# Ledger of designs, part 76: designed miniproteins, single chains, continued (5)

Each design is a single chain, and the fold is of that chain. pLDDT is the mean over its residues in the fold that is shown.

## One batch from the design tools (miniprotein)

Design m18631
Fold by ESMFold2-Fast:
Structure m18631 (fold): chain A 90 residues (1-90)
Amino acid sequence: SEALLRELLELLEEEFKEAGIEITEELREEALAVIGARVLALEGVDEEALLEWAKTSSEEEIRAFLIARARAAPPALLEEVLERLLAARK
């Protein structure tokens, strides 16, 4: 789970760099927490069903699902992470 969230953060890292934000280790941990919480809180995600599916799915399948969900998330997800990182770096 944590490794998958780190991969999602790495996909967004280029966008943060283009916005002039340097991601430190502390900011990475904060961003991972926000991304993880938001991906799981997406509309229509049944947490128990998701966990049961994850137990029978490969890590590759879980990774693909989380990436697709993060990309399909409301624009506010990326804005929320960006705002949190901007606040933390001050």
Scores: mean pLDDT 56

Design m18632
Fold by ESMFold2-Fast:
Structure m18632 (fold): chain A 90 residues (1-90)
Amino acid sequence: MLEELDKRLEELDARARELGAQAQAALAAGDEAEALRLLREALELAIEALDLAIEKLKLLGRPDSAENIEALEARKAALRARIEEIDAQL
């Protein structure tokens, strides 16, 4: 259901903005480890949002969505690589 997916995407965006603000506060306080943990959480939310966007494209069933899905999958892979880099530092 597209309406439910759009609502979930809005909720994820709001949560990501909150985590971003918390990460900025942690950096300002000199707490690099806390900032990295918060950034990792924000990246996980970004991947969740990309998964929902892919599901939305699949539900629409458009033939021309294949290229868009491929681009979103590539973006997910890049975000997962960023999480692995952060995990190596924690």
Scores: mean pLDDT 82

Design m18633
Fold by ESMFold2-Fast:
Structure m18633 (fold): chain A 65 residues (1-65)
Amino acid sequence: SMEEEILELLLKAGLSEEVAREVVEALLNGDSARAAWLLVSNLSGEKAAELGRQLRKLLEKAGIL
């Protein structure tokens, strides 16, 4: 599922399982501000930028963007 693909991407990027699940929940609720805050609070700027690029590609592939 899309949720599983997003979760896998977040875990591969180095987020803990708990934080990754919170990001998935924020995205499913359309809370982009919360999702962005969770990424920048738990990753370096470089890692957050890389993950953001990967997330955009995945969301485009899933038909959300």
Scores: mean pLDDT 79

Design m18634
Fold by ESMFold2-Fast:
Structure m18634 (fold): chain A 59 residues (1-59)
Amino acid sequence: SEEELRKAYEKVVEDIEKRGNVTPEEIVALAAKYLGKDSVTAEELARLERLLNGEPLVE
């Protein structure tokens, strides 16, 4: 659901903020882990990047 997806993105952002130095590959791995998928789509990555920049998600 959108609620679960948002919570997963929030956990990824929190993990990245705690590390302070995360590669794009690590971002993909964290997103896949929290979303419970083997891989992350380009759209999911784009949404995550927007959240990391403090911007709202693309509709």
Scores: mean pLDDT 66

Design m18635
Fold by ESMFold2-Fast:
Structure m18635 (fold): chain A 84 residues (1-84)
Amino acid sequence: SAAEGRKRLESLLELPDRAIAALLGDGGVRASPEQARALLEAVLAMLDAGASAEEAFRYLRDGLIALGASEEDATRTARGLVGL
């Protein structure tokens, strides 16, 4: 749900940038700590603005693919983070 996704992203964003980048790196992402935080902050902002979990999922998946994740890894990571 969008509410579950917001809670997960809020908790993740409490971590240091390096820890966020390391967690996304386990999912195949080649992001700087700044890029990793900016992507997750953008997704949280979408959910705060009333976007559905499905809309947030698509945005996050596409962002992770743009940062070097495979489609499979991006789909799995995005689904987990937005609470789908």
Scores: mean pLDDT 83

Design m18636
Fold by ESMFold2-Fast:
Structure m18636 (fold): chain A 98 residues (1-98)
Amino acid sequence: SEAEKTKAAQAELAPYLLKMQEYLIKAAEAYAKKDYKKAAEYLKEAVEAAEKAIALAEKHGAAESGLEAVRASIKEIRENPKKVMKEIIESEVAPLKL
């Protein structure tokens, strides 16, 4: 069924999307500590995880409209990494006092 295919695709994608989120938080924490080298390394890992998630979604026949948000996030990380880090610090890191 279509629902079973969606569930299987989501199960395969979930670990990579979780890794992307984990590395973005780690990058933001490193950036807040002024460890720009570690922040850059974690951003690279986040982008690589996101690209793997996109590749798996495409393999499972995901529509481009479903991938648009993830592609936009990758573009923003590559073009405006400082802006992305500041936004994550304000929403995820600063509220949690990490």
Scores: mean pLDDT 75

Design m18637
Fold by ESMFold2-Fast:
Structure m18637 (fold): chain A 76 residues (1-76)
Amino acid sequence: MREEVLREARGFAIGAAAAVEELEGVELPGSVIAAIIGRSAAHGARLAAEGASDEEIREAATRLARELAARALAEQ
C-alpha cells in the first residue's frame, strides 16, 4: 500500500511537471492551463499504477498536455 501510494504520487508529479513544461509560453486562460496540468498529472498517476516507467509517463503526459492545449487553442 505505501509503495503503491508513493508510485502513484511519483507518476502524478512527473505528469504535472511534463504538462508545466509543455504549457510554458502557451496563451491560454489560467483555468484551462490548471485543468490540463491536473489531467496530465492524473494520467501520470494512472500509468504509474499500471507499472509504466518514469520515461513512459513523461512521454505520455507530454503528448496528452500537447493534445489538450492544441484542442483548447482551436476552440478560441
Scores: mean pLDDT 87

Design m18638
Fold by ESMFold2-Fast:
Structure m18638 (fold): chain A 65 residues (1-65)
Amino acid sequence: SEALDKVNEETAKLLEALEKKDYEAATEAAIKMVEAVPESGKENALKGIKDGLPKEVADAVVKHA
């Protein structure tokens, strides 16, 4: 699906940005990933962000949501 393709694309960008420690790019990709997730999946996606990403990235994504 288009939504799944977008989630996968933004997840790849997120992982690349995290590897480079580019937290600005990581935050942008994480926000776009969460936006592409269906409403029923957003709570679980945000939990994954909070549990799995650096605090500054996770906090910025949650503030945007």
Scores: mean pLDDT 82

Design m18639
Fold by ESMFold2-Fast:
Structure m18639 (fold): chain A 65 residues (1-65)
Amino acid sequence: SEQAKKAFELMVKAGVEPEKAEAIIVRGLTTDVSEEELTAELVKLGLSKETAEKAARLIVEARRQ
């Protein structure tokens, strides 16, 4: 998915380890986690709210395709 790839690149660029970014994407694609819950998890991971919101949105869009 293009959206999943963009989310991965955005997270890695923001300082998330590739393996951790992949795990978050897999969880977002394979569970009923909401965009808000993903955003909160990414913020706990150390991402800014703006970057977390962008990544969470891309993951949810990838899940809906």
Scores: mean pLDDT 83

Design m18640
Fold by ESMFold2-Fast:
Structure m18640 (fold): chain A 71 residues (1-71)
Amino acid sequence: EEIDKLKQEMAKLLREFEKATTPEEILSILDKLYEVGKKYLRLTLDEEEFQKALEQMDKAYEAWKKTIESL
């Protein structure tokens, strides 16, 4: 149930992302996706795999944030 709710929240954020036209809107949606993604991973992975996934997600998030800020 919690996992399904997080999947629905991620789907909603992706739809909002499709409609975003400003860097501020895109960054706001990415921040929300990052937080929801962390919660999803914490519920679906064990602690060791969660730590590895979190490191990869942090790296991806920072890279995307820098790319959007350069637009």
Scores: mean pLDDT 80

Design m18641
Fold by ESMFold2-Fast:
Structure m18641 (fold): chain A 73 residues (1-73)
Amino acid sequence: MSEKEKEIVEMLAEEVVNSYLGFRNIGLPDEVALKWAVAIGEETARVLIKQGADEKAVEEGLKRGEEEARSLL
């Protein structure tokens, strides 16, 4: 992967994890927090792809973010 693709992967993964932790912090159930965090990540992914980001890097970022969030359950 290029350095920019790595940055996209890391940024999306961090967004999903941070959204998940934020939703848990306000008292949402773990499963609901994860579902909403992934949905936010998917919308960000859609915007990035429209702006010319690599689809595989975006998919990898979402996958890593979801896996990292699940590891915090």
Scores: mean pLDDT 83

Design m18642
Fold by ESMFold2-Fast:
Structure m18642 (fold): chain A 86 residues (1-86)
Amino acid sequence: MDTDSQAFELARRAFNKALLEGKSVEEAADVAVETLVKQGYSRADALLATASVLSSYGFSTTDNDVRKTYLDLASRLLREALDLED
């Protein structure tokens, strides 16, 4: 958290805003990725930053079902990022 995390902070804000607007966790993650891509980040970097946000939320929750949803989605985004050549 104390590292230069401009991409993480942008993804976190976009994700939180989408959740406040009533979007699902998957839809909010998509909004965060597309927000970073529009700001000039590569899709791989956008996916990694968004996966980091999801992991942070997953580890902070006390609800096992919510935690699983966040961590499973974070793992999917991480795999997508690793499959991208950039």
Scores: mean pLDDT 80

Design m18643
Fold by ESMFold2-Fast:
Parts: sequence; C-alpha cells; structure tokens
Structure m18643 (fold): chain A 67 residues (1-67)
Amino acid sequence: GLEERLRELEERLERARTVPEVQDILRELGRLRKEVEGKDPEVERRIDRLMGRAGDRLHELLARERL
C-alpha cells in the first residue's frame, strides 16, 4: 500500500549514494504527491517532508562532486 511505498522510498533515500538514485526517488515522490493531492493532508505532509530530505541529499551529493 501507500505506507509501504513511502517506507521503501525512505529506505532507498537512506541508501542513496549517487545523484541519479536521488533523482529517481524524487521523481517517484512527485508522482505520489500528485496522486494524493487534495485527498489526504497527512500523507501530503509526509511526502513533502521526504521530498525535502531528498532535496537536501541531492544538494549534499552535488556539493561533494564539486569538491
């Protein structure tokens, strides 16, 4: 279900070591966000938080590549 998909994405983000891996996670989160829009505000907030974490991870990985 949706809860299991979100947990899998959280675990994938924790394991992500490359920019493409994080971009794939962000793409999947974006699709889920669109699917739940206006239907469940709690799930929307959870996805938004996870997208924020993924964005932070993407920024971290890009900064490491520029060093």
Scores: mean pLDDT 81

Design m18644
Fold by ESMFold2-Fast:
Order: C-alpha cells, then structure tokens, then sequence
Structure m18644 (fold): chain A 69 residues (1-69)
C-alpha cells in the first residue's frame, strides 16, 4: 500500500535531517553518516560528537522510531 500522509511527512523529515548532517559535515562520506545514524538508533552514539550533530541525530532517531511504530 502507498504510505500515509503522516508516513510521507516523516520520510521527508528523515531526508531533510540526513541532508542537514551532510551540510554540517561535508567531509563525511554517505557511509559514515549512515553508520552514525545506525549508532544513534542503537543508542551507541559517541557522546563527544559536536552538539549540532547530536541534535540532528536525536531528532532523526525520534522520527525513525515514530515511522516504525
């Protein structure tokens, strides 16, 4: 089935947050960004990361968990 309007909005927010991570850290590869997202979802994220990066990853985790619920 097609995703609901809420699911579509959450998916668009995920894309926005991933793009924000890339703009904050253009030196990181897509693979490195993907690894950080995976670590954030698992609760194993490095607490020494810059606060702006942590804020984006925290929001991304919230949106992904909401989408999967």
Amino acid sequence: AEPSAEETALQQEIVRLVNELHRLRPDWTPGEIGLLIRQALAGTLDPSLPPEVQAVLDRLKEVVERLRA
Scores: mean pLDDT 77

Design m18645
Fold by ESMFold2-Fast:
Structure m18645 (fold): chain A 75 residues (1-75)
Amino acid sequence: MHPLVEKAIKAVKEGKDEEALKHARKVADKLIELGAPVEKVIGLLLAFIGDLLIGNYEGAIRVLEELGRELEKLE
């Protein structure tokens, strides 16, 4: 798994929502820099934020894993 995504997932598991969002945003920014479709990346980031807000940490982790898969394809 990509190191940036691992940091975001660790923060989710530790209940550090602000730190998790910071790392997820770094993953999204890197995806956009590498040429990923902006609409798809923003959609995934919004899904992650939504899951965090409702306390769906399993869902939040699954979205981060999807962001990580997209990042690994472009590197």
Scores: mean pLDDT 84

Design m18646
Fold by ESMFold2-Fast:
Formats: C-alpha cells, sequence, structure tokens
Structure m18646 (fold): chain A 83 residues (1-83)
C-alpha cells in the first residue's frame, strides 16, 4: 500500500508536469483510495483520514482550475511527508 501510494503520487506529479489533467485526476483519485486504506490499516483516527483525503480533494480542485504548479507543489509536499 505505501509503495503503491508513493508511486501513484509520483505518476500524478509527472502527469501534471506534462499538462495531462485527465491522467493527473485519475492518479489523484487512486491516491485518495490508497491513502484511506493505508491510514485505516495504521489505525488512524477518522479525523486524520478525513483531513488527509480533503487535502487530495483540494489538489484535484487546483488541477481542475488550471493551478497546475500549486497542485505539483502540494503533491510533492505530501510525497515528502510520506517518505
Amino acid sequence: LREELLETLRKAIEALRKGDKEKAIEYIERARDLLKRLLEQQGASVTTIVGRVLRLIGIEIDVELGNLEEAIKELERMLKELE
């Protein structure tokens, strides 16, 4: 799960750097599912799970609005925190 999540986040960043919003959104949606499962497996609180998932939803909104640089920056922060 953790390695799959990290790889999915890297793929989302790569898609955003290429300007491929559709693929980026697909990878972010997959990352939300993987992150939720990882945190549930780790016994994280519902509040922690909701907060982390909302962060990824915020990144998806940035992608939809064309704020690709901000989306990349936030995904890179999340990747760094999970490593």
Scores: mean pLDDT 82

Design m18647
Fold by ESMFold2-Fast:
Structure m18647 (fold): chain A 69 residues (1-69)
Amino acid sequence: SNDEAIEKINELALKNPDGKVSIEEAVEALREAGASEKAIEEVRRVGEENGGVVSGSEAGGAILHAEME
């Protein structure tokens, strides 16, 4: 689920000193949690705009935006 994906991204972010995860780590977490393709696309888009990384909050916002669209 998207909620499980958000939790996993937050766990990865906590392990990194800057509180961010790479697009590849975020996409893998989304796929493992069974997130929608639209949520994966939105997280990838946000990560690309942010130089290849996302925070837990940024990823969560992207997933929620995908659900609203």
Scores: mean pLDDT 78

Design m18648
Fold by ESMFold2-Fast:
Structure m18648 (fold): chain A 88 residues (1-88)
Amino acid sequence: SRAEREARIKERIKEAIAKVPDSELIDPFTDPRFTEDARTTLLGIAAWLKLKGGREIGKLAGLVSQYDVDKSGKITVLDVTRFLEEFL
């Protein structure tokens, strides 16, 4: 089912996150280490997502938080990439 598929994706993301150092976990909207390149990429993704998941950049944060299994407010570029693969 859709719920089972979503649960399996979250498990795979959680396993990947567990192998990633905390220094690579970043909140793209609050962490001062957030790079301009990463910010530009997220803006581009948000513009693309206006057709699929929303019309505002704030919706990107909401969508990505669905894949933040730890609910710590920290995500990786990998999480965003996995999200895009699901919506492509």
Scores: mean pLDDT 51

Design m18649
Fold by ESMFold2-Fast:
Structure m18649 (fold): chain A 83 residues (1-83)
Amino acid sequence: SKEAIERIIREVEEAARRLEPVDPEAAEKLRELAEEIRKQKSLSEASQLAYDTAQELVASTDNEEVKRVLGELTLRISRIAAE
């Protein structure tokens, strides 16, 4: 649904805000992700795109706080996609 996609966008934007002081480059990638998700009409495609991007960012970082924020984001997206 469009409302579920909008909720995913808000969660991604919130994660970007949390990461800004810790990893500005990861925060920027999440903002780019939010704009890309906004173009999607499928909840499945939106959630998959968010999951893939979060996994790429986790793989590229050794920062435990970044990994924690991205892990929380992934769980929140999974809950929205299950509704």
Scores: mean pLDDT 85

Design m18650
Fold by ESMFold2-Fast:
Structure m18650 (fold): chain A 63 residues (1-63)
Amino acid sequence: DKILEEIKKNPNEKYKVTIKYGTRDFLSRRKANELKQKLSKYPNVEVKIEETDEGFEVKVEKL
């Protein structure tokens, strides 16, 4: 995961990760939950979940 590699390389930086997933796509919801669980173990990451109609998008912002 490109996002996890970036967070791991920059432990002194704070990140906000917004995970958008489509409510009609069960796989997108599953991917969102899996990523949220992985990111939750990093104290320098704030995770936000947003629901959309379709698709899966991850936005990473340095705080």
Scores: mean pLDDT 76

Design m18651
Fold by ESMFold2-Fast:
Structure m18651 (fold): chain A 55 residues (1-55)
Amino acid sequence: SEDLIAAIKEVLEKSGKKYLTLEELQRLADEFGVSLREVTEAYLKLLGKEFVKPK
């Protein structure tokens, strides 16, 4: 998931946003061919804290 984490970081930096929306996370999931859960887990690792309980 290193490539996925790098992509999440790039989106945050390019957009100037502090947080990603569910729509942006879903776009990354579709682009990388992974589940929304996997994108959310990578995003949480990048933030270093619990964002939302994936359930």
Scores: mean pLDDT 71

Design m18652
Fold by ESMFold2-Fast:
Structure m18652 (fold): chain A 68 residues (1-68)
Amino acid sequence: MPQVITLTATVTVPPGGDVAAGAAEAIRRVREQAAALGAELDESSVTGRVETLPDGSRRVTVTAQAIK
């Protein structure tokens, strides 16, 4: 059976920064992780979370599944 691997990337966006750009960067990192592992990223599994930190920055976390 193919191995399913959960991949996660986190990007911190400064106060007033572009959260969408942060999400795109996190997705790019997840794709790079999948490629480095020789795994195929399941694009339909990509999910994101945004957390506001006390200093006004945004923590964007993207999680996805890859198949090896």
Scores: mean pLDDT 83

Design m18653
Fold by ESMFold2-Fast:
Structure m18653 (fold): chain A 90 residues (1-90)
Amino acid sequence: MDDMMQALDRLSSVPELRELAERMREIYERILNATSVDEVRRLLDEGERVSAEALDTALKLGDDDAFRAASQAHSLIVYTAGKKIKELLS
């Protein structure tokens, strides 16, 4: 199972996180399809903002599983963006 999809599915199971999970999914897919470093940087900045909101929401809910899922999704967005930037600069 894709780790990103698994994390996003867990977040989507929490009503308060559903819209944030969908935004993280869209950002992740856009990073994978990005064709310029500037586009990846803009998507990473948005991803950082959305991830911070998801982590804060999970923390306020006291949902440790959702917090771990949000942390995993955030890490995968950051990692994928960095990898994509490296590929575009090569």
Scores: mean pLDDT 87

Design m18654
Fold by ESMFold2-Fast:
Structure m18654 (fold): chain A 99 residues (1-99)
Amino acid sequence: SLEEELKKTLEEFTETLRRMAEALAAGDLETARELIKEAMKLLDKIAEIKSELEPEKKVEYYIEAVGRKMRLIAALVEYELTGDVSEAERLVREAEEEL
């Protein structure tokens, strides 16, 4: 079902964010950037599935996806400028709450 596909995609997204936070904590920027690209693809898939389940909210779901992508970029920038992984860890916690 689309609901099962959504749950699986949210689980994949959460795991990708967890791996991203671990890569940042290890100072592995190359792996972190790869994982951010994968997380962005998963956000697009989440928006697509949610839009199929609730077509009337399609615009809101795609705007949500854009906002979440910007937060992934912000987490990388904050790490590069400060060495702080707190925003990446916060994104992991928020994703876990959607499961």
Scores: mean pLDDT 90

Design m18655
Fold by ESMFold2-Fast:
Structure m18655 (fold): chain A 92 residues (1-92)
Amino acid sequence: SAAREAAIKERLRQELAREIVYAKEDIEYYEALPNKTPEEEVAIEELKKAVKRAELVLANEQATIEELQKAIEDIAVQVLKLAVLKATASHE
């Protein structure tokens, strides 16, 4: 039903909005760290691009369930890549 689809979209929009906020906090944290590797700098830029794509999806009131899910997954993948790179680089 249209009402059920609308409820699912609203839940996904709320989830995407939250993931965007957390990703932006991660970007600020990682950008502030000294002595970043070139791979870490690329990963930060890719996460920034994922956030920009996600913001465009969230701004589109006609965004489909599939588009919202893909945007959430895109952010999650880039956040995980950056976290893994930083974890391996900061083993002291």
Scores: mean pLDDT 87

Design m18656
Fold by ESMFold2-Fast:
Structure m18656 (fold): chain A 77 residues (1-77)
Amino acid sequence: SLGEQISQTLATIRDLAGEQGPSLIQRLVNAASSGDESAFQQTVQEGESLMPTEQQKQQMRSAMNQLASLVKQLQAS
């Protein structure tokens, strides 16, 4: 379900970001929900900057973009 996909994506971001996870998720969801593209891109860059490896940077970028897509799908329903 859409809710299950959102929950899994949130878990991935929390696992990668640790203590910073809740703050990043809140800002990302707010930016995606409001259509604030500049705030969204800034939050993605901040999330990537927390990652120690290129593989983890790619995982974070992917998860954050997936969350934005899922939030937009939820709003369209």
Scores: mean pLDDT 83

Design m18657
Fold by ESMFold2-Fast:
Structure m18657 (fold): chain A 80 residues (1-80)
Amino acid sequence: MEEIEELKKKIEELKKEIDEKRAEIQKLEDKIRAAEKAGDAAKAAEYQAQLAKKQAELDKLEEELLALKKKLEELEKKAA
């Protein structure tokens, strides 16, 4: 019981980190759009590089979330 509860808390914590990372990505996309509109190709390229790094971080967090969800599913199947 405690094990399922702890796992659910870890999943919620990770979802918060993913939401924060998605918000950061959205802000970078907005900055890229603003830089492109201003004709600042150098700034747009810099923000695109930062976006790529944050997308890689997000992918890693999403993989971790998927692994935790699979573990929760297995524990729930054992309870059924």
Scores: mean pLDDT 83

Design m18658
Fold by ESMFold2-Fast:
Structure m18658 (fold): chain A 64 residues (1-64)
Amino acid sequence: MVETRTISLADPEAAVRELAEAILEAARKVGFELSRETAEAIARNIVEAAIARGRTRIDFAVPA
């Protein structure tokens, strides 16, 4: 099963934290090892790119 998490971009710093946690959870469930620092860097780039493109939210699929 896959759970879609909707992350609001109204607070970019909160969005980065939420997306980083979702990335870490997904990585753990599929057997990939990721550092929190790497996940946060990926999340920050995604959040900044989404905001630059005029998005208000990100939908991220996490294995349930």
Scores: mean pLDDT 81

Design m18659
Fold by ESMFold2-Fast:
Structure m18659 (fold): chain A 60 residues (1-60)
Amino acid sequence: DLDILDKASQLAVKEHAEEIAEATRRARTQPDDDARLEVMTPVHQKVIKKTREIIEELEK
């Protein structure tokens, strides 16, 4: 369900808001796009993982 995915994604982003903000600040100091992606990849992976966990919880 798209509605469940959207809700879970919003909650995951909210729970990781501080980590996203910190990663974004660090990404801005990186010299190129590849380095920015390397900094952002771990937090994106955490948000994706949390989104999946929330979907599983909501679909119980």
Scores: mean pLDDT 79

Design m18660
Fold by ESMFold2-Fast:
Structure m18660 (fold): chain A 63 residues (1-63)
Amino acid sequence: ADEKVAAVAEGFRAFLEANKDVLSEAQMRQLAEDEVAAVGKEYGEEAAARLRELLERAMREVF
């Protein structure tokens, strides 16, 4: 789970950095929520909570 959470977070950060000039904040938030929901369904709520923290940090650092 931890390796998967880290991989999803890194992929999301790379996606944000590549697309920051074309994505709205609302679109970024929705994509983050979709990733958190998918991880929560597959790996449980604790993994989802960890991913949410990493994605929130990525969004703050990119924007």
Scores: mean pLDDT 79

Design m18661
Fold by ESMFold2-Fast:
Structure m18661 (fold): chain A 88 residues (1-88)
Amino acid sequence: KDKEALEKVIEAFEKALEAARQGNLDEASKYVKEAIEATKDIKDVELGLRLQALGLVAQTELSFGDVDGAIETLERAIELAKEALEKA
């Protein structure tokens, strides 16, 4: 049920992470917003809220130019989503 939503969230966060690593903060912010939107389709409310919160933290870090913080937050979000996908 949540597998398709989690796959979309993972894809968006991975694209955001790659953009952030390349210093493309505008592109990273775009993909973080896409990931946040995709979390709305997750039926597990607690998981959806946790992933949305990590996305919002990453968006905030990117808006302040904290690239290292954004990378760490995105890596945590991807790990959480992948762990959830394996158990879905």
Scores: mean pLDDT 87

Design m18662
Fold by ESMFold2-Fast:
Structure m18662 (fold): chain A 67 residues (1-67)
Amino acid sequence: SAARRRLAELQALSTEISLAIVRGDWEKAEALAKAAGYTLKRFPATERDSESASLPDLVAEIRELLS
């Protein structure tokens, strides 16, 4: 189904972004987030109340799809 495919895509994206961040490759992490329609601001600077999707929002969406 589309939802299951999207979940797999978001899980892979979340993992790849996390690995890029661990390697210090912020440019790649930001590009990956943008490609999926999310906005990633330079870590640790993700402001709460931002109307832009963030890495925590991406993780929350993955959890919602699993429910």
Scores: mean pLDDT 60

Design m18663
Fold by ESMFold2-Fast:
Structure m18663 (fold): chain A 79 residues (1-79)
Amino acid sequence: SALEKARKLVEEGVKLMKEGEQYEKQGNLDLAKQKYEEAAKKFQEAADLLKDSPDLESQTLEGIARIGYSVAKRAIESI
């Protein structure tokens, strides 16, 4: 289902954000940026999958994905 696929994409995005933060703490800004860009793509794909879904669970997950995308984009801009 779209909900199941979107959930996996959000999980992948969160993992990539954590990897980006780890590289940033190590001073590896190039790898941090790459991980944040990959995370942004995963969150965008998740949000797009749920865009027209009327159920509350899908709307909640779309909101989470949109927030994740914004956080990832800000992380890229800050390094």
Scores: mean pLDDT 90

Design m18664
Fold by ESMFold2-Fast:
Structure m18664 (fold): chain A 97 residues (1-97)
Amino acid sequence: QLDEVLQKLKELVTKAVEAWYNGNMDEADKSFNEFVDTLKKAVEQGLISEQSAQQIRNAVLGSIVASGILSTVGEPVPVDDLIKEIQDRIDQIFQQS
């Protein structure tokens, strides 16, 4: 059950990040909204704590901001590197919880 949530979160954030890098803002928004809804439902079902969900959201958003993808200046980090960093941070938070 917890592993299923973990895999779904990684899948959704990967899809959102790839859509952002391709300029598909509608698909990015849909995927990220589903990611947020998945976290909310996991907390409501008692599968993860509210603290863990907040840490996961902060890690994802912080990695996206740090990547430069939202910047008007310079080149962002490669999409694969950002996806890898986000997935690793999600794994770390789940292992500590």
Scores: mean pLDDT 77

Design m18665
Fold by ESMFold2-Fast:
Structure m18665 (fold): chain A 65 residues (1-65)
Amino acid sequence: TRLVGFALAVIGIAIESGISVEKIEERDGALVITLKADSEKQAEEAKRKILEYARKLGVKVEIVL
């Protein structure tokens, strides 16, 4: 349930930021999220928002650009 909620938040952030989510994988209780962005600024903004949501939900996350 928490992981599903977080995945939906990630998809929402990606849509709002104009970036693509290439892959979401679970590894040892952590989510590994692979993102594709047209600019480093878009990537960093989305990464910041995703990490903040992960912190609020208590989810371990690793972001790959």
Scores: mean pLDDT 78

Design m18666
Fold by ESMFold2-Fast:
Structure m18666 (fold): chain A 64 residues (1-64)
Amino acid sequence: MEELIEESIKKVEEAALAGNDQEARDIIVETVKKLRELGASEDEINAAANRIGKAYLDAVDKRA
């Protein structure tokens, strides 16, 4: 589960830095869906979404 979150953070950062905002959003949505399928709790999903979302926002700020 942690490996999936770390991989998703990397992919979201790469997509966001390249200006591919739609791809970054799709990665976040797919990761949340995958975490739910793996039996993650709502608290775990929320924590993961916050970590990935922060990585996205930080990348957007860097390219601005």
Scores: mean pLDDT 82

Design m18667
Fold by ESMFold2-Fast:
Structure m18667 (fold): chain A 64 residues (1-64)
Amino acid sequence: GAGSAGEGAARAGETGAAGGATGGWQNKLDGYDPEKSQAAVDAGQAGDQAAAKAYAELARIGGL
């Protein structure tokens, strides 16, 4: 089923999936573990912040 509540949850899930996918690759090797999943999300978010910084630097260098 789909709805406003489902759409909101899906968006939040995408953010977590995007960050967690980058940091959660080890979960696929070792198997699904909720404890590791949370740690991977935290690590992914930290990596996303670094990526945002790198992108901002590129924008500055490009002279946007």
Scores: mean pLDDT 56

